# Ledger of designs, part 6: designed miniproteins, single chains, continued (2)

Each design is a single chain, and the fold is of that chain. pLDDT is the mean over its residues in the fold that is shown.

## One batch from the design tools (miniprotein)

Design m4178
Fold by ESMFold2-Fast:
Structure m4178 (fold): chain A 72 residues (1-72)
Amino acid sequence: MSPLELLQRLGELARELEAAGELEAARLVKDAGSHFLQGDRETAIALLEEAARLSRDPALRERLRELVEQVR
């Protein structure tokens, strides 16, 4: 996955989480994007894993888990 594609997917997921009312999970996804841009991949992955655990929407949770596996 390219860095641009990753950031686009994170932005889309954050928007969908916000639309679902999952504001904390959306914030964690946005924070993960910032950490990926800084090269702090370990912290970014941990934030995405936390977002997946907090997500109440099963479809969004699964998409977060898939993204985590793709960026490991």
Scores: mean pLDDT 86

Design m4179
Fold by ESMFold2-Fast:
Structure m4179 (fold): chain A 70 residues (1-70)
Amino acid sequence: MKLEEARKLVEEKVDELTARYKAGEISVMEASVELYEFIIKLAKDLNLPLEDMMKLLGEAGLRFTEKLKE
């Protein structure tokens, strides 16, 4: 379903941004901006309701924070 597909794409984007951050290619701020822009665009392209977009934003922020601690 669209939300499950979106969630997978967001997880892949978080993992990509985390890898780029650990490689010294981007700052945490740059990664955060790119992540938010990605989620907003994805939600718009998939016509997700605001509730689902907010859920994806919250889940992505948590995942990114946890990945940065590793």
Scores: mean pLDDT 83

Design m4180
Fold by ESMFold2-Fast:
Structure m4180 (fold): chain A 70 residues (1-70)
Amino acid sequence: KSIPPESEIDRAMVDIAEGVLLTEGERQKDDRLREAARRFRAVMEELLARGASLSDAFREGLAVRDAIVA
């Protein structure tokens, strides 16, 4: 079942996503970054709840994040 949401992991993932995709803001990077992080968390939690491995959930979450920011 779902593990409690971790604000810290969301924060860390936001930083990582910004480093990879939004190294420097051109526009409103926080808008897309926050949306991407939120969806990343949601996908990761969903996959973990369905029995996916942490690694698989993490990878899928990153893919969803990338799709949102693109």
Scores: mean pLDDT 62

Design m4181
Fold by ESMFold2-Fast:
Structure m4181 (fold): chain A 100 residues (1-100)
Amino acid sequence: MPSAEEIRSTVEILLGRIRQMIADGAPKEVLLEEVRGLGEFLVRQFLAYGRPDLAAEVRRITEETLERLRRAAPEEWGEVFDEWARRVREVLDRFVAEEA
């Protein structure tokens, strides 16, 4: 399994790629798949570490964000994504602090 720091590094790279896709005008369906994929990746990593609490939190915030993105206009996608990224980072910060 990757370390907590390797998971954080991977997530930061993926968050940056999705943000760039938004800037490049990627279709909504592509953005929904990327957000879902990253959320599911994190859920699987947290479950592998025996952290069902963090897995449940990431699942919840990802589901809320996917619903918001489905309803959002293209000009709102960056703001909706940035709020999700902030929440994901808060969960990762707690995870890394507890595993370090």
Scores: mean pLDDT 87

Design m4182
Fold by ESMFold2-Fast:
Structure m4182 (fold): chain A 120 residues (1-120)
Amino acid sequence: ELEKRIEELEARVEELKRELLELSQEFDKTYKEMLEKNKEDKEKTKQINELARKGAVKLTAAGIHIAAASFFLEQARRLLKEGVDKAKVEQWLKDAEAALKAAEELLEEVKKIIEELKKI
């Protein structure tokens, strides 16, 4: 059922938006705490900044994938409403699912970076 699949993927978009916000806040907090803790250690500060750059890139990429999934689902809903070929709706749903999987993987990588920051 295409409508049910759209609803399920839209729910996943909202869940990932919440997770992205929570991880962004945790990442920023951890980054600032680790910089303050290591402010006199130039080598550790360099390591912290290198991990922070990797985390920021992954958070940004996750946000882009979530936005892309939202756009793809909007297209799927529009085409379904217009009664257009169901195969085209299914293609947009496939693209949305792929984008959400990419976002999920990136957010898991960010969690690992946060844990690495905490170990410095």
Scores: mean pLDDT 91

Design m4183
Fold by ESMFold2-Fast:
Structure m4183 (fold): chain A 73 residues (1-73)
Amino acid sequence: SALVEEVREQLATTPPSEMVALIREVFEKAIELYKQGNIDLALELIEVVLSHFDGVYANRQAIIDNLEKRIKG
């Protein structure tokens, strides 16, 4: 889905300071899709957000290193 790929790109490129606002926007889109009867796409959007954070423990050091590079240049 083009919408799912757009959300994946946004999650990958959004700075931590804007992440809460992005998650809220994605969940609002998922709720609207659910109300429209597009349950599968709504659940897929929620799963994309959850899966983005599931790797925190598995790749914690890589995430920290990337954040340090973004802060320090």
Scores: mean pLDDT 74

Design m4184
Fold by ESMFold2-Fast:
Structure m4184 (fold): chain A 90 residues (1-90)
Amino acid sequence: AADLFRQAADYAEKAAEIMRKNGNEEASKLAETAAQGFRYAAETGDPRVAEIAIELAEKAAQVAKDSGNEEAYKTFEKARDLAREALAAL
């Protein structure tokens, strides 16, 4: 589980950088917060923090999709899927 949460955090951070470079500060901030949540879940195994981080990543993904940033959207989906797999393994 911990390695999958760390991978989810890495993808969320990558998506945050893509969104920041495209001027989408709100999605970037949501993604950075999600990444912090995934790293905390990797350290503690807290499923509630993981669930909140997944919700933040999904909100960021929706902003990316609505803004037409398909690369960021797919990167957020990868982060979400890894985090869901990690949560299921707890």
Scores: mean pLDDT 83

Design m4185
Fold by ESMFold2-Fast:
Structure m4185 (fold): chain A 81 residues (1-81)
Amino acid sequence: SIVDKLKELIKGKSKEEQMVTAAVMAALAGIPLSKVKEALPDVSRSTLSRLVELVREIVEKAERPLTFESIEKELLEAVKK
């Protein structure tokens, strides 16, 4: 399932990095927030929604195509500030 794939992708990461990776996947792969919430039950739906919005803003500001890793890095920096 998509939830199991998302759980595998975030395994071994910090809580903050898990949220960032999940938000990037949701924005780029069109994963419903309900499925993201199943992989990260301790994170509120509003927090996940906000992070997905930030991914869209990062992509919109990009002067060239971004890699998944580049978007994760930008979102992680935005969350830390």
Scores: mean pLDDT 81

Design m4186
Fold by ESMFold2-Fast:
Structure m4186 (fold): chain A 65 residues (1-65)
Amino acid sequence: DYSKYSALNLHLAELGILGVEASLREKDGKLVVELRARTPEQLAEAERLGRGMEETTGVEVELHL
């Protein structure tokens, strides 16, 4: 779905601006987005953006500090 890919790319761009590291992997045929934060403030921002990404694109999000 083109719209889902566009939304995912926008979320990844936002995360990059905030300095959150993002990586992609596959688990059981589903895309998993791994987000690594370096500070508690970045973790809170990554959590909020990650929730939006899950709702918009249906990907699974994992958070790391």
Scores: mean pLDDT 74

Design m4187
Fold by ESMFold2-Fast:
Structure m4187 (fold): chain A 65 residues (1-65)
Amino acid sequence: MPSVEEQGQEQLERLRAAPVEDRLPLLQDFYRWAHDIALRDPSLRPLTFRFMQEASDIMMKVDAE
């Protein structure tokens, strides 16, 4: 199975590649995934927090376009 870091990176790439109208549902799925990972393994909380920040940055850049 892919690692949590690999899964997070894959979801960020999907978010970047998606049309603007599809990004909000993907972002919601990403946040749900990140929360679930942090709930299952609290030691991964800093990693999931970083991924959520990167997802937010992607959304902000889309809004700037």
Scores: mean pLDDT 76

Design m4188
Fold by ESMFold2-Fast:
Structure m4188 (fold): chain A 72 residues (1-72)
Amino acid sequence: MVIEFDLTEIVLDKKKSPIDYGKEILKINPDKIIVKFTGGGVPNALGIFLDRATDEEVLESLKKLGLDLSKI
């Protein structure tokens, strides 16, 4: 199963951290996670294989997308 998550929602809802979203995604236990950003100047998507994914890997993928949600 592939889960796509649009980070535009996080950017608009500043009450949620990447860690909170990472924990919600991990509960689903998909084979892959795809994280997208459609509302910014650098739209990217990264695939993560959840079998080996940690909260740290989710956050690292968000960082590789060039997103610092703590500043938005």
Scores: mean pLDDT 45

Design m4189
Fold by ESMFold2-Fast:
Structure m4189 (fold): chain A 64 residues (1-64)
Amino acid sequence: HMELRVEYDEERDEFVFTADRLSPAAGRVLGEALRASYGKTPEERRKALEQAVDEANALLAAEE
């Protein structure tokens, strides 16, 4: 059972990832979103990562 969650820690300027398992494809989506989020406001970074998590979860669900 795979589930991915992302939370942004404003005090540390860090992203916290929680996942039981992560495929290479899902990892690429998250990596690209993390890279693209640098230089953005915390709100923009959170929104981008939430979108990437949705995309990663869709990829995980499609890997059958």
Scores: mean pLDDT 66

Design m4190
Fold by ESMFold2-Fast:
Structure m4190 (fold): chain A 80 residues (1-80)
Amino acid sequence: SAQQLADSLYGIADEAESQGTPLGKEAARLARQAADYVRQGDFQTAARLARQAAKLLEQQGDTETAQVLYNIAKRAEQLG
């Protein structure tokens, strides 16, 4: 559901921010914005922001979390 997708994005944001890195902090902000857009029904903007967060996490070597965000982006597009 959209609520579960938003909750997943907020959870990933908390994890990314907890790393204390500049890329993690920026990825957290993008993931939280994506969650807010999911709650508003703007799934296309949410998917774009989730992919941006994924790219930042890939830059710092968090490939597994980045892959989760790419999957979330795909799911968001399927809802819109």
Scores: mean pLDDT 88

Design m4191
Fold by ESMFold2-Fast:
Structure m4191 (fold): chain A 67 residues (1-67)
Amino acid sequence: MVIRVEVKVDGSHLSKEEQQQLALQLARQLQAEGEALRAELKARYPDEDVRIYGTVTVGDVTVDIEV
């Protein structure tokens, strides 16, 4: 089972440093939520190889996550 999540935030009003901070913060949040979701799905579907991929984009900054 493969789940892909994309989060895109308009960062035009943010500095490059603020875009990077927000992208990293959102990526950490998605990582934590993804780990919780993966654990729940593995409990319900023990024979499934559960993988979650996420991409967070804030303005020009992109951070990828994998769970």
Scores: mean pLDDT 85

Design m4192
Fold by ESMFold2-Fast:
Formats: structure tokens, C-alpha cells, sequence
Structure m4192 (fold): chain A 55 residues (1-55)
């Protein structure tokens, strides 16, 4: 969770749109073996972190 939020914030600061950042983080979580329910929770947290970093 925290690692996904930190990575999302870093990617957003580098100029990626929050929605694109969320897609990348969600794919990474799936690749690491996260369940579908866990990916949804991670994606929501990543979106909030990315939006906060851009604003």
C-alpha cells in the first residue's frame, strides 16, 4: 500500500496523468500476485496520491 502510493506520487510528479499512473500501479500489483480486491484498494489509494502530487 504505502509503496504503491509513494510510486504513484513520484510518477505524477514526473508529468504522468493520475489516471495513467493508476493503470501502471494496478498492473504492477497484479504482476506481484495481488488479488482483484486488493488491486482495487491499491488503485484507489494510488489515484488519491497521484492527484495530491499533481495539485
Amino acid sequence: MKEAQERAAELAKKGERPIDVVGRIAREALAQGASHAEVVKIAKAALEAAEKAVK
Scores: mean pLDDT 77

Design m4193
Fold by ESMFold2-Fast:
Structure m4193 (fold): chain A 91 residues (1-91)
Amino acid sequence: MKAIEALRKMLEEAERAGVPQEAIDSLRKALELVEKGKKDGDITKYSQEIADYLSRALAHTDDPRVRALLAEAGRAIHEESNSPSFSELVA
């Protein structure tokens, strides 16, 4: 999945699963940064901040399905950024 599509799907699934608003807000911020990085032509400018927001979302998610979708989002962002740092989030 593409990073933006993966994060959008994650937000939708998190909302359906009744995940706390704090997790949804963190996922939304990660999506905003991925979109901004794509427009700037360099997602790696925001890779650390994106990783931080994904970690915050993971800390607030109790649903294993949402966690699995977060792992897919991390993989998609890793592919877009060419950064190994996102591998740690999905390990």
Scores: mean pLDDT 67

Design m4194
Fold by ESMFold2-Fast:
Structure m4194 (fold): chain A 74 residues (1-74)
Amino acid sequence: GPLTPQEVADAKRAAEGNLENAEKAVKEGDLRTASIYTTAAGVLAAALDISGDKETAQELKERIRKVIEEAEKA
């Protein structure tokens, strides 16, 4: 895959942090900031998927979808 094991671990942590920030931004009504963080999380999820971590990528994709659904309600 395109990532080393250390880079995979770092990407997972970064994706989780980006999603937490996106979830907070949606709750605060900051849809622009939420979009930036969900985009970053999506790029990281794609990198994890390509690197063979399909389970984490799928979980991240589901969380991103939920953030987008909440943003549509705001």
Scores: mean pLDDT 83

Design m4195
Fold by ESMFold2-Fast:
Structure m4195 (fold): chain A 94 residues (1-94)
Amino acid sequence: DVEELRKQIAELLQQFGKEVKKLIDEAKKKGVPEEKIEELENETLGRLIDLLDQTDAMVAAGVPAEEVLAQFRAGLEAILEELRKKIEEAIKET
């Protein structure tokens, strides 16, 4: 069901956006410089765009919705883990 797939992707994106904002706000509170914040935001956006392009390609190739959702969820989790790691490194360098 393409409609249900789109709805679930949108819900995952909304939750992802909230988690990214939380991580960036925490980094700012811990003294990470604004230009480093902008770098991290741009890197995270680039990774999200790549994931969305891959997800669109899977849908176009007829991959089952449940597999598309599982891959998308795993991709979002990987992006969040990389962002957390980069923020920890930036805090240590501050």
Scores: mean pLDDT 86

Design m4196
Fold by ESMFold2-Fast:
Structure m4196 (fold): chain A 72 residues (1-72)
Amino acid sequence: ALTPEQFEAEVLLALGDIYLALGKRFYEQGKKDEAISLFKEAERLYQEAVDLGHPEAQKRLEEVKKEIEKLK
């Protein structure tokens, strides 16, 4: 069974993935400022998941950082 910390890390990763997907969709619609805001929320969620030890969170964090850098 997952520990409470592992469950929280999974929830944070899932929320980060939702914000990342929304950010990509807003960017495709030409909504650059909204996309950046959504990517920054995904970054915060992925960082928290990294801090809680989620094994996939670091890769997600690097992906969203690259998306933010492309938009600057």
Scores: mean pLDDT 85

Design m4197
Fold by ESMFold2-Fast:
Formats: sequence, C-alpha cells, structure tokens
Structure m4197 (fold): chain A 84 residues (1-84)
Amino acid sequence: GPDAVAKAAGDASREAVRQGLTPEQVAEKSYEAARKAADEVGLPDSAAEMAGRANRYSVELGDTPEQVADSAAEAARMAALAEQ
C-alpha cells in the first residue's frame, strides 16, 4: 500500500544521504525505489512521478540531501494515497 511506497522512497533516500551522495543522486535513488515499490503493490507510477517532481523542485531550491529525502518520501506517500 501507500506506506510501503513511502517507506521505500524514504529508506533509499536516507541510505543515499548516509553515503554522502548529492541532492540530485538522493532524488534519483528515491524515485527508483518509489517506482519499484509502486509496481510491486499494483499502484500506478504516479507515486514515483510525484516524488521525482518534488525532488527536482527541492534540488533547485538548494535543499540539503536530508530535505530532498524528506520531500521525496512525503510526495511518494501522498501520491500513493491518492491512487487508493
């Protein structure tokens, strides 16, 4: 369900931040994790698309890797909830 998609996005983002990856790389990892999780639970890619859009905006604002990660996880959760 939506919590699984949000958890996947959040976990991937936190791991990327821990590895010292750039905001752009954190965004990419979150997007891929959300897309895979959405596919596994039978949700459309809208969760990944919303996470990707939030990630781009957060990166353009100069947000920290942690802020990019939080934005991605929340966007993925909200998009997944809207699909149910």
Scores: mean pLDDT 72

Design m4198
Fold by ESMFold2-Fast:
Structure m4198 (fold): chain A 64 residues (1-64)
Amino acid sequence: MEEEERKKKISYDAYLRGAALARLMGREDTAEKMKEFAKKVKGLSDEQVDAEIERREAELRAAT
């Protein structure tokens, strides 16, 4: 990845993890805020961001 894309990916991933964790904790308001930040970082649709958050949520559930 180019350096700029790498930096955006790191920020994007952090917001996705934050949203996933918030969903697992039942913190829906926080999850929506993190989702909006992720959408703004890469200009993605709700469907794309929700899919990525669901993947992170599954990873967090599997990680003990």
Scores: mean pLDDT 76

Design m4199
Fold by ESMFold2-Fast:
Structure m4199 (fold): chain A 64 residues (1-64)
Amino acid sequence: TNQALAELARGMLRLVEEGRISPPSAAGMVLLARGYSGSVVGRANRMSPEEALRLLRELLETES
């Protein structure tokens, strides 16, 4: 699962860089895939783009 989660996080970051998905939505998708509750995912969706990008990069680093 760790490799699949790392691939998901990398894919989400790439989609953010391409402008295809917002950073909060990308972070929320990774959190949902990791089994976090809907309340945590909902909080990610309300983050600023900068906060969401930081979280997404942190999630990627924890899978390395």
Scores: mean pLDDT 75

Design m4200
Fold by ESMFold2-Fast:
Structure m4200 (fold): chain A 71 residues (1-71)
Amino acid sequence: MKEEEIIFKLATYLYLLEHGGPEAKARAQAKIDEIFKDLGLTEEERNRLIEKAKQYYEEMKKKLQDLVKNF
C-alpha cells in the first residue's frame, strides 16, 4: 500500500474515532490496528504515519466528513 493511501485511511479512521458512533469507532480502531499489523511497522513508523494523518485530517475535515457518512 502506498504511504498516501495509508495516510488517507488513517485520517478517515481518526475522524471516525472523534465523531463516529460506538460501532463506527470500534470499526475504525480495528482498521487502524489491522493496517499497522499488516504493514509490520515499528512504533516509530506508526507515530510518523499518525502525525502525517493528523495533518491531512486538519486540512481535509470536510472531505473526510462526507466520506465517513457511508462507513
Scores: mean pLDDT 75

Design m4201
Fold by ESMFold2-Fast:
Structure m4201 (fold): chain A 98 residues (1-98)
Amino acid sequence: SRVELWREHARLSAESFRAAARTAKARSSPAVAALVDEGVRLVDEGLRSGSVDLVVQGARLLARALAASSPEVVPILAGATISAIGLGFSLELANRAE
């Protein structure tokens, strides 16, 4: 079904998102790394529970991390943040189709 396809795409995209976030975290200050870790946790919880609000909260934390990150981390963390936003839209579309 369309819902199953959107959720499967979100699941596969979440794996790529987590890898990008882990790379950004490893290259970040402890404060930025903490925001990335919490943001990833909220996105993962939202995807598992079907909560768009939790994914949005996670994306907001990643955006705050991005604003506080060094220039060398920005492109990787920006990619992770955009991926989190895309995951939120994918989950919202899946929920609306139910």
Scores: mean pLDDT 82

Design m4202
Fold by ESMFold2-Fast:
Structure m4202 (fold): chain A 94 residues (1-94)
Amino acid sequence: APSAAALRREFFELVVELYELIRKELDLNSPETKELLKLIGEAADHALVHRDYAAALALVEEALKLAEKNNFPEEIIKKIREIKRVLEQLLAAE
């Protein structure tokens, strides 16, 4: 099983990759894109600063629902699902 430190690094790397996809694929001025960025930013703060993986997971689940409802590119939806999976592993490891 991966260590908690390895899972936190993977989480950070996936969040960076998601931000790169958002900049490439979405209109940064749209309210839906701004809400997605807010949810992901708050999730990253909870996970990386506060080690609150449950709060981070709830925010990522909201981000996933927002992305699906707004028919965001499948690559973005897949990246949010990967982030969710890593947070579930972090929550199980603690």
Scores: mean pLDDT 88

Design m4203
Fold by ESMFold2-Fast:
Structure m4203 (fold): chain A 92 residues (1-92)
Amino acid sequence: AAALRDRARALAAEAAARYEAGELSPEELGRLAGEYAALTAEALLAEGADPAELVAQLRATAEAMRAAAPEVDPRAAEAALAGLEATAAALA
């Protein structure tokens, strides 16, 4: 499960780097953020996480991304946030 979370984090970093290089649209970055959230959710559920706590973790991640938005393209941040919120809603 830890390896799966590390892979999800690496995927997110690679996607962000590709977006900054002009290889991805903000919408594509948002889609990848949703995949990242899904992988992280699967890892945590496999570790026996409470679904309610998992939703709280996804919300905390979304808040952290919003706080970082001034240093990131706002459109990319908004697309990523939407993906995280969609994943949290699906788990609720």
Scores: mean pLDDT 69

Design m4204
Fold by ESMFold2-Fast:
Structure m4204 (fold): chain A 60 residues (1-60)
Amino acid sequence: SARDREDVQRAAILLANSGGKLSLREVAERLGISPGTLSRRIRAAGFRSYEDLRQAVTQK
């Protein structure tokens, strides 16, 4: 869905801008959704977990 994709893209931008320092809870709070909702949307976008998204965005 467009909204699920938007939330995952916003999460990726926040992670990139923080150098991967933000937790799932902190990103979810900034997006105005629950950590569980964000986790589900990340998986729906093809990532295994929040850590998978963080690694994909920061890769070091």
Scores: mean pLDDT 81

Design m4205
Fold by ESMFold2-Fast:
Structure m4205 (fold): chain A 94 residues (1-94)
Amino acid sequence: ASLVSGTAELDLAGTGASIGGVAASAGGSADRVVAEIRALVEAGESGDRLIAALDRPDPASREALARMRAEAEAFLAANAGTGRGPLYRRVVAP
């Protein structure tokens, strides 16, 4: 990640970073929500708890859902078949 170029910073601004500090705060919260969701899946209560976490109307949850879209593929693959149908629909939203 040395010399990321101005284009990378511009892409970040285009991703909603226009709101500056608010975007930065939301990003941190979203990362935390993603980590929490992942922890729920790994910890054991990877079903009703995860559905509740994904169904949260918080702005951090909205950003986490976008990130979890990529993570959902890994979760589905790791689940190897019968996942949590309703919760995965929330994450991948086909």
Scores: mean pLDDT 51

Design m4206
Fold by ESMFold2-Fast:
Structure m4206 (fold): chain A 74 residues (1-74)
Amino acid sequence: MEELFKELEELAKKLVEAAKEGAPQEEIDELAEKIGKKLRELYEKGAITSEELEELVDKITLEFMEAAEEKSLK
């Protein structure tokens, strides 16, 4: 379970970095897909609640949007 959280954080970090670098949409989509799979695994194993799942999605989405905006404002 802890390994899945670490993998999730690493994928979220890669997603934010990809947004900052202006990576192709295909790379962003692949990272988002992997994040979704890890979140599902955590939820199915009971490592997170449905509320925690929503909070993690919101957090990752916010960090991604902030990174994407930084690039578009440059």
Scores: mean pLDDT 78

Design m4207
Fold by ESMFold2-Fast:
Structure m4207 (fold): chain A 66 residues (1-66)
Amino acid sequence: SQIERIQQMIAQNQAAIQEDQARIAELRRLHPDDPVAQLLIGLHEIVVGSSQYVVERMQEKLAALS
């Protein structure tokens, strides 16, 4: 169903967010003063923000269908 597909997409995006947040935490812990690590953290933060926006829009669509 459409609801099941949206729920699956939300779950997949949430898993990706968790993975990227874990990468950010690891980079901060292992390379606190590395400018290259700071750049990579910034890139992961952009991806997290984008994925969070997608999840929020999908949750709104799911609520409208319920």
Scores: mean pLDDT 87

Design m4208
Fold by ESMFold2-Fast:
Structure m4208 (fold): chain A 85 residues (1-85)
Amino acid sequence: MQEKVDEAIRKMLEKYKETGKKLTPEEVAEIARELGLDDEQIKAVVATWKALEHLDIIDEAYKALEENPENVSEILRELFEKKVK
């Protein structure tokens, strides 16, 4: 189940980079929904996007995940920890 959440996070960042436009929470929720995530998982993905946008680290997250696509949750945890400390 965590693998689908990680995939949704990757896809939202890829779409941001491809379009050059910041995604709305609704667009992020749609990406998660298309991957078959449940309501709680969709909320988690949307919350992750909002956190990345609030901390202005969307580009940093994309670069980190591009270099290591297998450890999405760990990479995001490290990025949040680095920006919040």
Scores: mean pLDDT 77

Design m4209
Fold by ESMFold2-Fast:
Structure m4209 (fold): chain A 110 residues (1-110)
Amino acid sequence: SSEETKIKEALEVLKEALKILESSTDPEAILEAIGKVLLALDLLIEIAEKLGKEEIKKRLEELRRKLEGLREELEQAVKDKAPQEKIDAIKEEIIKLVREAIKIAEELLK
């Protein structure tokens, strides 16, 4: 279906973003990857709504809100020249949420 194709495209975006988050130490590349994750989540939220999957929609909306907060925290840490340990800790929390987004997107394909 058209929706299934879009979910698969969003999954590919999430998986590529995850690779960048796991391998990059460049704050600009990391922030760009997070931006792509947020756009993929927006698409998945729209699809969940169209499919009447209210619980999945709520889970995705909460995940998006948490990711936006961590993105702001990461932007501030980079601006403040925080220790690498602090930046890495924020990045690890973002990675956990991206992994959760991938699992939810896979559930949406069922």
Scores: mean pLDDT 89

Design m4210
Fold by ESMFold2-Fast:
Structure m4210 (fold): chain A 97 residues (1-97)
Amino acid sequence: SMEAERRRLAAVKATAAYILAVAAELNREISPAEADADARAAVELAREAVRHAPEEYREEVAREALKAAELAYEAATDPAVKAEARALAEEARRLLE
């Protein structure tokens, strides 16, 4: 069903966002530019996952998006990436209320 496919895609995007956020943290000391790129990608994928998640899966996707956003914030050196990560973390926390 389309609902099952949307749930799967949201889960894949949320998980990929978390993996990229972890990669950004690991790369922070070695290549700040690569860390910023990975953090930016993590925020964008997590935001897409949250926007397109089915209603019944929203909380689970929001939990993963929050993890990705918090890690991306810590990893990023670019103020614009940090601002986007912070905004996503705030949105994810609201969805978990």
Scores: mean pLDDT 85

Design m4211
Fold by ESMFold2-Fast:
Structure m4211 (fold): chain A 78 residues (1-78)
Amino acid sequence: MDAEEAKAQIFINSFKLQAQQLIAQLKAQGASREEIVAALDRMAALAKETFRMIFSPELAAKAEAQIDAVTAELKAAL
């Protein structure tokens, strides 16, 4: 793993933790499942756009797949 791959993985791990915190906050506020899903989709879209801007196309594509997988797992757990 080179430094750029390590940096991308740290960012993906940060996304997962932030997404979990967002779910907890929205649940505490009484948000519906639909509202939580919409918020997760917005967060995932922003994260993918950020990866496209700062990483190589190859790393961005790999990161996008991981962000989509994490988002799907979090939605399934709602």
Scores: mean pLDDT 84

Design m4212
Fold by ESMFold2-Fast:
Structure m4212 (fold): chain A 64 residues (1-64)
Amino acid sequence: SLEEIKRALEEINQLYEDMKKLKSEFEKFVNKGIEEIQKTYRDKGLDEAIKKVKELVEKINKFK
């Protein structure tokens, strides 16, 4: 029915908005992690930066 289509479109729009919020939070999280890696590389060198990369990868995997 047209009413069912209207409800489905409203649900799709809500999911789209929820996905946009999720994307924004994910982008903020990744950008912060990259900044921390860059700072660690500058301050402590490559080995410590690699540890931060592994930590960020684990955190990203938990976001699933």
Scores: mean pLDDT 81

Design m4213
Fold by ESMFold2-Fast:
Order: sequence, then structure tokens, then C-alpha cells
Structure m4213 (fold): chain A 102 residues (1-102)
Amino acid sequence: MGAKTEEEKKLAKEGARLEEEALAAADAGDYKKAIELLEKAVEKYKKAGSERVADLLIELGEAAAKAGDYELAIKAYEEALKLEPADEQAKKNLEKAKKKLE
């Protein structure tokens, strides 16, 4: 990793906290709250220039799929694949979400 500014480090730490809260909400079955927290975490990681953005978009897609929001899941996985085109897990999850809308 290149050198990060103090601002970028702060944003990444805030994003990590939001991700942790989102995963706890998902574990509790509160996928709507998990989605809201993951969307905020993605914004923080994007501002931080973090490589974590693609991972968070996959987590967002998984939470959306668990909530039955397959349109949001597809959008999240497609955005993740724009960042990491060779991610086989994201491709598989995208295909699974698309099949749910068939």
C-alpha cells in the first residue's frame, strides 16, 4: 500500500466500524439496517481510496440478496466486478441473484 493521509486512515477506520455494525445487524437478521450501514461503509472506503470497496460491495450484495432485494444485489455485484473483473465469487453471486429475477 502507498502512504495514506491521516484523513484517509480516519475514513477507513470509520468504514471498518460501519462494516462491523452491518455484519452484526445481518447476523441478527436485520438486513435493512445491514444494507444502510454497508452503503455508508462503502462511501467511507471510497473516500479513503481503500481497496476494501470491492469487498464491501460484495457484502452489500449478499445482504441485499438475503433481504430479497435482488435488484440491489445485482447492482452491488456489478459495481464490485467493475473494480475486480476476475472475482469468481462475485460473478457466481451475480448469476445466482439474476436467476432469482427469472
Scores: mean pLDDT 84

